# Designed miniproteins, single chains, part 3

Each design is a single chain, and the fold is of that chain. pLDDT is the mean over its residues in the fold that is shown.

## One batch from the design tools (miniprotein)

Design m73
Fold by ESMFold2-Fast:
Structure m73 (fold): chain A 87 residues (1-87)
Amino acid sequence: GERALRAGREALEGAREALEDPEVTVEQGIGAVLAGIGAEIEAGLANGELPKEGGGGADPLAEEGARLGREALRLGMEALRKAVARA
């Protein structure tokens, strides 16, 4: 999954920027969370077909995209909590 890897990288970058922004808005926090979820969905779609018989079964790029997406979701949720606390 090249698409999943790209989505994961973009989501992680956006989430880090949102978390480091002292003026992060609720909309920015929601956007970061949705981007992280989107990266995980792209990874899931890439791994939804078993492309080969084999013990691993997963596309390494899709696995990395999912990992980055999960990290982005965690950071995005932190950014969203910070934004909500500021109202």
Scores: mean pLDDT 74

Design m74
Fold by ESMFold2-Fast:
Structure m74 (fold): chain A 95 residues (1-95)
Amino acid sequence: SMARQRVLVGASATAAHMLILETVRTLLKEGKITEEERERVLAIVDEGMAEVDALLAAGDLAGAMEVLRRMIEEVQKLLLEADPDAPKLIIPPAP
C-alpha cells in the first residue's frame, strides 16, 4: 500500500512537471510570457521537484504531496496571469 502510494505520487509529480515544461515552452513560442517569466516558473519547478524527490526518498509521502500541491498552485497562478486559457494543472488533495 505505502509503496504503491509512493509510486503514484512520483507519477503525479512527473506528469505535472512534463505538462508545465510543455506549457511554458508553448507560451514562450507564442510570445505570451517573457524569458524572465519562463525562468521564474522553471526555478519554482526545479526547486519543488528536487524537494519532492528528497521527501519521497526519505519516505515522507505527506510532505512530498504538500510540496507538490504548493508547487502546482504557484505555477498555475503564474501561468493563468500570463494566459487565462492556460491548461488547468491537476492539484493533488491536501495530505
Scores: mean pLDDT 82

Design m75
Fold by ESMFold2-Fast:
Structure m75 (fold): chain A 83 residues (1-83)
Amino acid sequence: MEGYEFGYRGGIGSAEGEKGKEEGNATKYTGGMLRGIGDVLQGALVDGGRVAAEGAYKGGLDMGSEKGAERARKIGLGFEKGE
C-alpha cells in the first residue's frame, strides 16, 4: 500500500528527529521531524491515517526509536478523523 510506504518513511524521519533531539542536534531534529510529519500526512491522504500510522510505527521501530515510532503513529491516527 502506497500510504503504508509513506507512513514507513515518516516513521524513519520521526526516529531521526528523536535521535537529533537526544544529541542536541537542532538540524537533525528539525529535519527529521518535518520529514516525519510530511511523509505521514502524505500516507494518510493516500490510504488513510490508520494505514499511515501502521507504516510509521514499523518504520520508527526498525530505526530503533520507540519514541519516534509512537510519535509518528499518533500523528497518523490524528489524521484518521480529519474527514
Scores: mean pLDDT 79

Design m76
Fold by ESMFold2-Fast:
Structure m76 (fold): chain A 95 residues (1-95)
Amino acid sequence: SAAADLLIERRGLDPAMAAIVRAELPDRAAVERLIEDLDELLEVLEQLKKDPGNKELVLRYTALALEVSTVMGKNIKSEEGVREARAELEELLAA
């Protein structure tokens, strides 16, 4: 809850979005799972650079990008966006 509250404060989320973030990030373990999803998304993006026509990788990318974007309340689909989101979550875990 502390990590969710800090994210809500830093992002300036409205009460409806804040309720979603609190539900999705109730504890440290949920934040750690989200970081794992971001790490998997980075791996999929690296694989897609080598094989951009791979339908299985495109589906995995789409599912992971939607999941992390929904929880973070921002559009995360690029390598840079994933690295920024990961750094934000690591900072929340350190607080």
Scores: mean pLDDT 76

Design m77
Fold by ESMFold2-Fast:
Structure m77 (fold): chain A 111 residues (1-111)
Amino acid sequence: MTEEERKAHMQRLYDEVKELFERALEYAEKYGYGTIASLALHALAVFATILGDEETVKKAIEAMKKLSEEDYKRVLGAVERAKQDPEAAFKEALRDYEGAKEMIELVEKEE
C-alpha cells in the first residue's frame, strides 16, 4: 500500500468511528434497558478508545461496572483489544452497535 492509501484508509475508519461514536453515546444515554445499554456502552468504549477519548472510555467502563461484573470485565478486555488492533475491535463493536440499533428500532416501531 502507498502512504496515501494508508492515510485515506485510516481517515475513513476514524470518520466512520466518529459517526458511530455519537450514535452509541446517544443510545447509552437514552436507553436504560440492560441489553441495549450493555451493547451500546461496549461499542461506545471501543469507539472512544479508537478516537483517543479517554474521558468517555472511563465513563463507559464505570457505567458497565454498574450493570454487572461480567459487563465490566468484557469492556476492559474490549478496550485493550482496541488499543492493539483497532480495525478488528471496530468490527466487533460494530456488531454490538447494530444489535443495540435493531433492538431500539423494534421498540420505536411498537410505539
Scores: mean pLDDT 77

Design m78
Fold by ESMFold2-Fast:
Structure m78 (fold): chain A 85 residues (1-85)
Amino acid sequence: KEEELKELEKFFDQLRLAAQSMLDKGIPEKKAAENAIIAAAVYLRRKGIPDVDRVRELGEKQIAEGKSVDEVIDAMLEEVKRILE
């Protein structure tokens, strides 16, 4: 239970680092966020998390609303935590 949440949080911390690396290289915020959504969906599906499409759709909605990549990643993590409860 606690171990699974720690692994999830660690993965999302890695997504934030990858996104920051992309931004530092001059890649646009929207593309960094789109990459984070794809990486998260692949990871969550491999872990057998239910309703991964719901997490992806939330991330896509956040991008459409002009949210930062950090806000997109945070929203996806919180949604996964809700699904696991």
Scores: mean pLDDT 85

Design m79
Fold by ESMFold2-Fast:
Structure m79 (fold): chain A 106 residues (1-106)
Amino acid sequence: MEERRQQLLDEAIAKLEEAKAFAKAALVAAGKEESAKEVEKELDEAAQALKDFANGKMSVDEAAEKIRLSFIKAVEILKENGLEESAKKVEEAGQFVGERLREINA
């Protein structure tokens, strides 16, 4: 269980950081620097929730909800800026992170 838990956490963190870098780069390339800062802030909050959960400072359910809401906001920012394909990729990354957290709680 402990080794599997760490693997699931590492995969979730890696996917979240990948999604953050991707979303930020897409918005910057589109000339939307303020929206890039906003999406970075939202996904940094999701990353902090994962870290707080990993360090025993937050329950898995609380972390999962905060992460879900952060990804919803990030996807909304991308869609509002006309980046629908980028929004879909970030939404898929959010689903991946959510699935990893559900496996930890199972």
Scores: mean pLDDT 85

Design m80
Fold by ESMFold2-Fast:
Structure m80 (fold): chain A 81 residues (1-81)
Amino acid sequence: DLEKRAERVKKLLEENKLELALELFNRLMEKLRENNDIEGLEKLIDNFEAAIPVLKEIRENPGPGMTPEDAEKLVEELLNG
C-alpha cells in the first residue's frame, strides 16, 4: 500500500530517522520499478529526494509559512502524483 508506506516515511522523517525513511523509500521504489514506468519512477525519485532535506530542516527549524505538516503533505503529493 503506497499510502501507508508514504505515511510511515513521513513519520520517520518527522522523528529525524532519516536512515529508516530512506530504507522504506528504497523498498517503495522497488515496487514501483515492477510496473516498468521508468519516466514516472525518475520523476518520483527526483521529487521525493528534493523533499527529504526540506523535511529535515523543518523538523529542526520550523519557519513561517511552512510547517512540518505542509512538508509531509508535499511528500505525500509527490508519491501520489
Scores: mean pLDDT 56

Design m81
Fold by ESMFold2-Fast:
Structure m81 (fold): chain A 79 residues (1-79)
Amino acid sequence: MHEELAEYLENRDYEAVARLLNKYVKVDEEEVKELLESLTDEELKELADFVRKAKDLPDKLVAQLLVGRIKKKVEEKKK
């Protein structure tokens, strides 16, 4: 899960990211895709690096934390 999720983020495969997250946490896949599309390559790489570093955490917890980080990065751009 961790490596697959990180690769999808780096490759901008937003649909695969949204589908994988929805297996572990209840999310709106279209909302997640729109949020990810608003992020830069550098921000997506930072999220992928976070997922790889979190290899010792359970899949569901990593998914929850990643969704929170995506939302926070998008909120910071509203300034």
Scores: mean pLDDT 81

Design m82
Fold by ESMFold2-Fast:
Structure m82 (fold): chain A 90 residues (1-90)
Amino acid sequence: VDGIIEYVKSKDPRLDPSKLTDEEIEELKLQVLGELFLEALRKKEKAEELDEFGKELYEKVLKLLKEENIELDEEEKEALKKAAAEVSKL
């Protein structure tokens, strides 16, 4: 939690962590994942081995994308895995 808040604060110094609800923290995690996903996709980075948290996050996001009728190609899936691995380290 602290690492995610610190990461986002480095991008948006107006963020006040004391005012965040549990729902806003979940949205914050998805926002950080999205930023890391776009960066990994641009750099064409390959996925690291996912821990249990990163794997759950990756599967959760894939499920949300399927519900919105968004299909990822193999490069986009690798970028998403890389982003999930990075978020799991925070």
Scores: mean pLDDT 70

Design m83
Fold by ESMFold2-Fast:
Structure m83 (fold): chain A 57 residues (1-57)
Amino acid sequence: MLYRLTPEGAIFAAVLGRDVVTPAELAAVAERFTGVRMSPATAVRRLLAAGLIERIE
């Protein structure tokens, strides 16, 4: 499954140079920015709840 950034997430991703990400890439990005390792499923769930990403299908 693929996810798209919300406008808030797009501001965040402008620092990273990408706007469409897989769950694995989201987990890697979260670890890089916060130093906290999390599973792809946890990263997707938290970012969806925060309104930073949206499902595109």
Scores: mean pLDDT 64

Design m84
Fold by ESMFold2-Fast:
Structure m84 (fold): chain A 87 residues (1-87)
Amino acid sequence: MSAIEAIEEIRKKGLEAIDQGDAAEAYRYMALIYRIAGNYGKMLEYLRKAGEYKKKKSFSQEELDELRKEVEEVSDTTLSMFRLMQS
């Protein structure tokens, strides 16, 4: 399984988590993308955010919209890097 395929599947799952109002799970999926990218500093940062958001039970629509944008940006940036490095 390629890194590109893995990141695309995680992106879909992250966006679905946001659609369900699960910000903690969306942060966990972004941490997995950073793990695949080898960016362990960002991985740990996003795992910490996932833990903090697990206790927060209400989110504004604005917070969910910003989180959706963040999932897309993290995914697109990482996919672009891997596509440039393939072949």
Scores: mean pLDDT 80

Design m85
Fold by ESMFold2-Fast:
Structure m85 (fold): chain A 119 residues (1-119)
Amino acid sequence: SEVDELVRKLANGNEERIEAVRYTADQIRLIGIFLTADRDDTDAELDAAKALQIRSLKKRGREEEIPIVDELYALAKELRDDPNLSPVQRGGIIYRKMVEKLRELKRREEERRRALAAA
């Protein structure tokens, strides 16, 4: 797909980006949303994007991932309102936070699967 090709190209210079691509399709959509965010995003636009992502997670039975979406969109609003941050700096902060949260979630999911397999 066009999204898969774009994510692959964006990952091609950064190990953390490559690692993030190994997560679910919903998590790939989160990467896309934050990489296209700019300084001119309104609260209404961010709230609409957040609602769409939460709806997708609920439809797929992944409601446990909603707190990550909540945190990342709250951070996006906070960073947008900081006059000392450029759009590039803002995007970098959001991206690093997203990768960190997705890595932590994936680690917990793998540990839980190992525990269930041992039971």
Scores: mean pLDDT 66

Design m86
Fold by ESMFold2-Fast:
Structure m86 (fold): chain A 89 residues (1-89)
Amino acid sequence: MAAELLRKAAEALREGDVERANIYLQKAVDIDPRLSRVRAAAQLLIDLGLYDEAAELLRRVAELLERGRWDEADRLVDEAISRALELKK
C-alpha cells in the first residue's frame, strides 16, 4: 500500500538513508501518481538537509491517506513546499 511505502521512506530518512527513501517514494508514486507532489515536497526538504521534517511530513501524509483525508494531505504538502521555498531564500 502507498501509505506503508511513505512510512518506510520516513524511517529511511530518519536513519539518513536518502537513497533508500527515494526508492520507497518512487514506488509510492508508481502506485498512486497523486503522491508525486508529496515526493516533490519531501525532496525539497531533503535538499535543505531537513531529513526529520521530511520524515514527519511523509508519516503524517501516510496517516491522512489511510483515513481517506486527501484534502488535509494536500494542505500539508502545500505548507511544506511553502516552508522549504521560504527557507531557501
Scores: mean pLDDT 85

Design m87
Fold by ESMFold2-Fast:
Structure m87 (fold): chain A 95 residues (1-95)
Amino acid sequence: MKITTEEAEEVLKKVLEALGLNKKNIRSYLDTDGDNVLDIEGVRKFLEDAEKVLDPETYEKLKALFDLDNDGVIDEKELRLFVRSIAPLLLLEAA
């Protein structure tokens, strides 16, 4: 990825703020059944909600973080990559 860790963190903070979530709460939002496994349906809802509340420029940066295609469709493979990218951030910052 050409995006720095700092830029990625800023984009994620803007998304969380726009959705009214924080880093601790987002795990519960993504893990809908509480089994400590991130739910792909929860991730899909997160990205759909983010698209509705973010300006196009910020949403494009979010898509670029996860190498999503530009057709406006998020497939299961892209959602799995998003889950893998965000899970370590949530675990490391849960101090």
Scores: mean pLDDT 60

Design m88
Fold by ESMFold2-Fast:
Structure m88 (fold): chain A 79 residues (1-79)
Amino acid sequence: MEKEAAKKAEERIKQGEDVTEVISELIESIPEALEASSGVRSEEEARRAIEEVTKIMEEALKDYPELLKKFREQVEANR
C-alpha cells in the first residue's frame, strides 16, 4: 500500500500537480506518518511530529529519490 501510494504520488508530481497537496495526501496515506502528525497540542509536539514524519517519510520514500527530494523541499519550506 505505502509503495503503491509513493508511486502514484511520483506520477502525480510528474504530471504537474501541486507538490504540497500531493505530499500532504501521501502523508495521510502512510499510517505511521499520519499517526506521527496527529495529536499535536503544543509547539514542542509540532517540532517532534515534523521530525518523526520526516524520518518515516525518508524511510518510506528511500526507493523514490525524486519524490523524496520534493518532500525534503516541502519540509524546508514549512519550517
Scores: mean pLDDT 71

Design m89
Fold by ESMFold2-Fast:
Structure m89 (fold): chain A 90 residues (1-90)
Amino acid sequence: MKTYRVTVTIVAKTKEQAEIAAQKALDAMRQVPGVRDVSYEIKEEGDKYVATVTFLADSREAAERAAQAGVNAAKKVSGVLDVTYRVEEL
């Protein structure tokens, strides 16, 4: 297992919508097989929210699946304008 960091940047019409999107992204990432020990922090940065998620994954592919699941979940939230992400091996 390797430690990975996923940084998800969410732009939404309101703070409430961005917070809902961040929470749904985290919940989706936790459901991905081969991902464990998920920890996170969320920062408000002006018009955007940055969720930094650190976890153990069996492979880079599992980490990428987790990131994509989170992004897809966030994009489904009403009022979300944009979601971008980065995956890093630590």
Scores: mean pLDDT 80

Design m90
Fold by ESMFold2-Fast:
Structure m90 (fold): chain A 71 residues (1-71)
Amino acid sequence: KEELEKAKLIISAAHVAFDGAKEDDLDKIIKASDENPEDALKMAKELEEQLKDDPEFQKALEEVKKWLEEK
């Protein structure tokens, strides 16, 4: 459960940082992750390893975490 929630955060943050996704796009990203949890977990691990030192990704992680905690 906690791993999937972290995966949703990481994937959403990558879309916010690099694809111009906004808060309204999170529901689509979350739904896709819930429908394909194995793929979401794999993608999140790859993204975290690749983007761990990216400042835009870190900024997006903080922003998305706030949006997800509000729900």
Scores: mean pLDDT 77

Design m91
Fold by ESMFold2-Fast:
Formats: structure tokens, sequence, C-alpha cells
Structure m91 (fold): chain A 99 residues (1-99)
């Protein structure tokens, strides 16, 4: 993955076990001058599993849309990344990577 200094990179981690890998990637990208935000969404995942489907979808979309609108490159790590990739592309993210 090629990043330019000042690129806004969002790393979304879908599994707790992948958090160390996400932090290592974030450190590498920051060394290249990227502005990296790491999001571990276990609370969001729990809400999406336990809540009414309509409310859960709207809450998830609202939270993710806010992050994606201010993102140049989105990186998804773990299970379910493909659905999040489609959403990121819809919000005009330049590059999407699923790991």
Amino acid sequence: MEVKPGDKVLILVLREEDVPRANELAAELRAKGAKVTVVTPPELADKLTEADEVIAVEEGLARMASLLLDTDIAVFIGTGGKSAEELAKKYGVKEVLVL
C-alpha cells in the first residue's frame, strides 16, 4: 500500500485479535507521514448484534459515514471487511484495502 505524506488513513479492526497487527500497520503508515486513525469497533459490533436491525444499521452507517467522509484510504482488517469496503467506496474513499 502506497501512502503520501498527509494522507488520512482509517484502519477499521473487526476482530480484537487483529488489534496488534492494526497498530503495527498504523506505526508503519505514520512513519511514511500518513495521519492514521485506528478504530476497534467491538462496542459497535455488539450494538449491531443486540439492537433492532433498523436502528443498528442506521447507527452503524452514521458512525462509519462520519469517519469515511474524512478518509483518503480505508483499511479493513478481519471478518466482514467486504461489506465495509463497499460502504467506503460509496462515500468516495480513494483507496480501500481488505486484509
Scores: mean pLDDT 65

Design m92
Fold by ESMFold2-Fast:
Structure m92 (fold): chain A 89 residues (1-89)
Amino acid sequence: SELEEKIEELLKKVEELLEKIAELANQEPTEENLEEIEKLYKEMKKLIEEAEELLSKDEELYKKYSRKLTVLYVSASLIYIGAKIDYEL
């Protein structure tokens, strides 16, 4: 379905952003790296919110994708929080 295709596109973009956030978080905790992580995290959160809105329109797709979306969101949030703590030491 067109709706499922849009959700899969959003999830793919979210996964790509998560990979970039994880790569930056494995580098030295510099101000520049934290600013880039924050920027990518905000973009990722926006895409997740868009995916949640689309999922709210279809109960079957919500059941299929909600767990993956939640895992991606939690993973990104934990990486962001960890990076922020490492910088603020």
Scores: mean pLDDT 86

Design m93
Fold by ESMFold2-Fast:
Structure m93 (fold): chain A 85 residues (1-85)
Amino acid sequence: GIKVEELSESSKRALDNVIKNLAEVVGVDPAELRALKSLEEQVDYLDELAAASTDLEKRIELEIAAAFFRMIEAIEKLIRENEKK
């Protein structure tokens, strides 16, 4: 897993926008999510919230956010591998 602090500024901004949207639409505590230091831990937290949610729309929003965080991690890994050449 990648530490959130080690992500590019572009990835950090994209993740912050998603966290802000989750706080406003779903009621996720942004402080709890931001206290998690790795992208993997943040994804696990979102998956757990989605599994516990009885609201279909909130569950969908949480699963979309988890998928987006996974995508950012995959892109960051791919770019870092390419930059090692």
Scores: mean pLDDT 84

Design m94
Fold by ESMFold2-Fast:
Structure m94 (fold): chain A 62 residues (1-62)
Amino acid sequence: TVDTLQQQVDDLRSKVNSLKSSLDTARNNGSSPSVISSLQSSLDSTEQQLADTVNRLHEARG
Protein backbone atom coordinates (compact mmCIF):
# COMPACT_ATOMS: atom_id res chain seq x y z
CA THR A 1 0.00 0.00 0.00
CA VAL A 2 1.04 3.65 -0.48
CA ASP A 3 1.06 4.26 3.32
CA THR A 4 3.30 1.23 3.93
CA LEU A 5 5.74 2.28 1.19
CA GLN A 6 5.82 5.89 2.46
CA GLN A 7 6.64 4.65 6.00
CA GLN A 8 9.36 2.39 4.57
CA VAL A 9 10.86 5.34 2.63
CA ASP A 10 10.87 7.48 5.80
CA ASP A 11 12.52 4.67 7.81
CA LEU A 12 15.17 4.11 5.10
CA ARG A 13 15.96 7.85 4.93
CA SER A 14 16.51 7.82 8.71
CA LYS A 15 18.82 4.81 8.39
CA VAL A 16 20.82 6.49 5.61
CA ASN A 17 21.29 9.60 7.79
CA SER A 18 22.33 7.46 10.78
CA LEU A 19 24.83 5.46 8.68
CA LYS A 20 26.32 8.63 7.17
CA SER A 21 26.77 10.02 10.70
CA SER A 22 28.39 6.77 11.90
CA LEU A 23 30.70 6.65 8.86
CA ASP A 24 31.75 10.28 9.44
CA THR A 25 32.49 9.52 13.12
CA ALA A 26 34.44 6.35 12.21
CA ARG A 27 36.58 8.28 9.70
CA ASN A 28 37.22 11.15 12.16
CA ASN A 29 38.19 8.74 14.97
CA GLY A 30 40.59 6.72 12.80
CA SER A 31 38.55 3.50 12.95
CA SER A 32 39.91 0.38 11.25
CA PRO A 33 39.42 -0.11 7.48
CA SER A 34 37.15 -3.09 8.29
CA VAL A 35 34.77 -0.90 10.33
CA ILE A 36 34.72 1.79 7.62
CA SER A 37 34.13 -0.82 4.86
CA SER A 38 31.28 -2.41 6.85
CA LEU A 39 29.57 0.97 7.37
CA GLN A 40 30.06 1.91 3.71
CA SER A 41 28.54 -1.43 2.57
CA SER A 42 25.56 -0.91 4.89
CA LEU A 43 25.10 2.64 3.56
CA ASP A 44 25.30 1.47 -0.08
CA SER A 45 22.76 -1.33 0.55
CA THR A 46 20.37 1.01 2.40
CA GLU A 47 20.58 3.66 -0.35
CA GLN A 48 19.81 0.96 -2.95
CA GLN A 49 16.78 -0.19 -0.89
CA LEU A 50 15.64 3.44 -0.60
CA ALA A 51 15.88 4.00 -4.38
CA ASP A 52 13.96 0.75 -5.02
CA THR A 53 11.24 1.62 -2.49
CA VAL A 54 10.84 5.17 -3.89
CA ASN A 55 10.34 3.64 -7.36
CA ARG A 56 7.72 1.23 -5.96
CA LEU A 57 5.99 4.15 -4.21
CA HIS A 58 5.76 6.03 -7.54
CA GLU A 59 4.17 2.95 -9.16
CA ALA A 60 1.72 2.50 -6.25
CA ARG A 61 0.59 6.14 -6.53
CA GLY A 62 -0.53 5.40 -10.11
Scores: mean pLDDT 84

Design m95
Fold by ESMFold2-Fast:
Structure m95 (fold): chain A 72 residues (1-72)
Amino acid sequence: MAEEAAERAREAARRGRELIARGLADPDATRGTATALRGIGLATDAIIEAGREGGEEARRAAIEAAREEGVG
């Protein structure tokens, strides 16, 4: 459980980090802000899902994995 949650969180955090960077570099402030917020949402959603399905241990593993990827 925790291992699966950590892997999903790492994937979400990597994608989220890419979206955040792309959004912040976007010359269209409105579109850029929306893109960055979607990136943040990917990591947050993965952590929430981990907690819902695997409890505190899975949630902690997901948070740690997301922070290792630079989102948290």
Scores: mean pLDDT 76

Design m96
Fold by ESMFold2-Fast:
Structure m96 (fold): chain A 89 residues (1-89)
Amino acid sequence: MEEEAIRQAEEILARLEKEFGVTLSEEERERLIKTLAGFIKKNNLSAEEVLALMDGSAPPAKSEEEELIRDLFQSWRESFALKAQAQKK
């Protein structure tokens, strides 16, 4: 279970690093993986579901609960993008 969540978090993070063209420090990478894995475990999500929420291909949320999850992942992506821009050479 832990291995699965961490693996999914690593895959998502790797795709974000590619998309924004950044290299994270070891400390930052570990922290981000831990945070993402936590969200995945708490919400019992797969990497495909997380990516669909971030990509906007998921169906519109009908419940407030689903909307909050989508908003959290989108906010996380935007926060990562801002960090990437701040580290831009």
Scores: mean pLDDT 69

Design m97
Fold by ESMFold2-Fast:
Structure m97 (fold): chain A 86 residues (1-86)
Amino acid sequence: PFLELAKLVASLSPEAQQVLLETVLKELSDEKVKEQIKAFIDAAAAGNAEEAAELLLKLQEEATQEQRDEAAAAIQRGVAAALEVE
C-alpha cells in the first residue's frame, strides 16, 4: 500500500532519501512519470505521508500498465539502494 511506502521513505536518512530519488529517476523513461514520482518522494521525505500516498494513487489511475510496472520496479531498486546506505 502507498501509505506504508511513504512512511518508509520518511523514515530514511536524508542521504538515503537522496539515493532513493536519484536511483528511481535514472530508471524512469517517461517525463510525466518522473515528475509524479519526484513529487511523491519529496512529499514523503517532508513527512507528508498522506499527500505522498495520494500522489501515487493518482499516478496509478493516470499511468499505463507499462508505466506502472516501470515505476514499481524503479521504486523497488531505489528502496534497496537507499537501505544499503542507511
Scores: mean pLDDT 83

Design m98
Fold by ESMFold2-Fast:
Structure m98 (fold): chain A 78 residues (1-78)
Amino acid sequence: TEELLREAERLEREAEEHRELMEKYLELSDKLVEEAKKGGDKRKLLLEAASYGALAVGHAAKAVSNRREAERLREEAE
């Protein structure tokens, strides 16, 4: 039971790390979209923004997966 709680805590920490990376990549993507609106190489900036958006989606999926697994382990420990 305590081992399940420790594993849940580890997965919760990893989920939080992925959430922070998601937020970082979304911020970078938004900054590039704003820059594209002001001028410069719009196509290049938007492609780079899309790349960061894709990275953010990947980390979001990992955060959700790890949180769901942690929730399941906590329910089993109860």
Scores: mean pLDDT 86

Design m99
Fold by ESMFold2-Fast:
Structure m99 (fold): chain A 66 residues (1-66)
Amino acid sequence: SVEEIFEKYKQRYDELKKAYEEALKSGDVETAENLKKQYDIAKGKYNAAKVSLEKTEAERKAREAA
């Protein structure tokens, strides 16, 4: 479901952001650069999933009202 996709992408985004912050604190520049690319992608997917969830809920509400 769109709800499951949203939760999955939210978890991945949160995990990658924390890993990136840890790499920065440890001074591991190479790992930090790779993680930043991954969490930027994950953030985009999370935001897209959030929009899809909101649209799906609006469509469900419209169908039930008809």
Scores: mean pLDDT 82

Design m100
Fold by ESMFold2-Fast:
Structure m100 (fold): chain A 56 residues (1-56)
Amino acid sequence: SRAEREARLFQLVDAVIAAAPAPGTDLFDQLLEANRALGLGLSPEEIREMMRAFGI
């Protein structure tokens, strides 16, 4: 569902913030790495679409 996808995206964003990535790091690349590390099963296109939907 949309709510489940939103929850996964927020979990992803929280994980990236907690990791405190280096300045100038591409947010999309950080989200892809966190998605792999956490095993959330989001595709690169889903992450891109979610970023657009949330204005990120």
Scores: mean pLDDT 73

Design m101
Fold by ESMFold2-Fast:
Structure m101 (fold): chain A 80 residues (1-80)
Amino acid sequence: SNAEKTRKEIEATVELFKALHEALQKVRAGEMTPEEALAWLRERVREIGEKLGLSPETIENLEAVAEHLFRRMLADLEAA
């Protein structure tokens, strides 16, 4: 149902923000470069979407959102 799809997309969004936070923490801790963290984040978003049974189009959209947010958050981190 559309309600079930919406619930899965909300769950994916929550997991996406957790992954974004983790990626930033890895960069801040010196465990990953920004480029390594972005690559890890893309793979993590793909895994989240596949686990939740999201369409390929929805997964691609989440990856694009993740990259955009990560780049913005990384710029804020470097400004601090």
Scores: mean pLDDT 83

Design m102
Fold by ESMFold2-Fast:
Structure m102 (fold): chain A 82 residues (1-82)
Amino acid sequence: MAAEEAARAGDAPAFRKEALQLAISGDTEGVRAAGRAAGTAKNFAVAQALIDASDEAYSLGHPEGAKALQEAAREAMRAIAE
C-alpha cells in the first residue's frame, strides 16, 4: 500500500496525501494500517502527518475519516514514545 511505503521511506508529504485518500474513501482498515506503519517507522514527522491529514479530512466534510486518522495518530505516537 502506497501509504505504508511512504511511511517506511520517511516521506511525510506523500504519507499525508495517501492517508487522507484512505480516510476520504472510507477505508478505515487502510487508515489503521497506515497508523501502524507510522508507528513502526518511529518517525515523528510521519506520525504528525496523520494529524495534519485528520484536520484536512474534517475540513473536507469527512468527520469519520478524520476520527480514524486521529486514532491512528494516537497509536503511532504511543509506539514512537516507547
Scores: mean pLDDT 83

Design m103
Fold by ESMFold2-Fast:
Structure m103 (fold): chain A 98 residues (1-98)
Amino acid sequence: MSEEEKELFDKAIEDVKNGDYSNIEFVDLPDDVAGYYDFDKKKILINKKYKDMTPEERITLIRLLRAGLEGRFLNKKDLPEKFKKWGTEDGVPLSELE
């Protein structure tokens, strides 16, 4: 992941904490795709089925997507039930990510 991409993800997390979703777009994606970073739009695209979630769950999903871009998986025991399928038993604990 580039420094620009990392800064965009970090900003998106802070924006979500403040109720700002301008860098996040909910789109129609295949059922096996949680989301991805769109380089053309400079936005984090999230599967529309996850649009109805708490701010904490949205932050967790963004962290999960960021870990994926870095070739890492989050530990499924630290994930909300709806996101456990995107984690692994040997994944990085959420406590190691901000």
Scores: mean pLDDT 72

Design m104
Fold by ESMFold2-Fast:
Structure m104 (fold): chain A 75 residues (1-75)
Amino acid sequence: SLAAARAALQAQVQAQIDAFEANLIRMTTGNGGDPQIPDSLKPLGRDGLFRLLDDFRAALEAQAAAQLAALEAEL
C-alpha cells in the first residue's frame, strides 16, 4: 500500500539521518575521549560538520517526497 511505502521510506530516511548524526557526534566528541575527525573533514570544523547533517536531511527528505509523489501519480 502507499501508506506502507511511505512508512518504510520515512523509516529508512530517519535511520540514515540518525546514523550520520551519530557518526558526527562520535567524531566531534570522541564519546568522552579525543575527537576523531578525519583530516579531510577538519577544515569544516564542528559547525560545518553539523551543517552537512542539515543539508543531508533536506536532500533525503526532498528525494523521498519526489518518490512518493511519483508513486501517487501511478494510482
Scores: mean pLDDT 72

Design m105
Fold by ESMFold2-Fast:
Structure m105 (fold): chain A 85 residues (1-85)
Amino acid sequence: MPSREEYLAALRESLTRLIGGLVRSHRARGVRVAPEELRRQMLAFLLREVEETRKYFPERPVLSEEELRELVDAETARVLAEHPL
């Protein structure tokens, strides 16, 4: 079974790819996206993923909404620093 840290690392990797892809796509199209909206969308995505996983694998580590929010905030800030909107 994946540890709490392994599960968080997998979610972080998925977020990095998704945020990076969205930022690059918006930049290429000349679309302006507020960092707050990006954070909201990514948090909603993670909450859905964690909830779906919990339904089928209740034995996996329970991640709090606070931990997920911290992860989204950190990854969004990091990716935006590398790829400004």
Scores: mean pLDDT 74

Design m106
Fold by ESMFold2-Fast:
Structure m106 (fold): chain A 115 residues (1-115)
Amino acid sequence: MEEEARRLAEEAVKAIRDYVKKNSKEGAQKASDIMTDAVIEAAKLGPEAARLVVDAIIDEVMKDKNLTPEEKIEILRNIAGVLAGLARTGTPEQKAALDEAIARVNEAIEKVKKE
């Protein structure tokens, strides 16, 4: 479980780095799809795995100097949307953990807006 969650986090981080290097809409979409799939797969392992992957995405997006504020907000909003969808179909315990992850993503978005 922990090794799989770490691999999913690394795939999401790699997708963000590949997004930065892309010069096409198709490349940006592929990177977004990989990040979304990593979050969904992590959620299947459990709410803590989803949180680990989301935290890795937030950290990489926030520290990246090549992403524009608009690109950072777009990535973070897409992840928040995925988490919200997962929270609607989860148990009360899963919903609580996913709602916490959504709050962390929204806090990161507000920090980007103040840059």
Scores: mean pLDDT 76

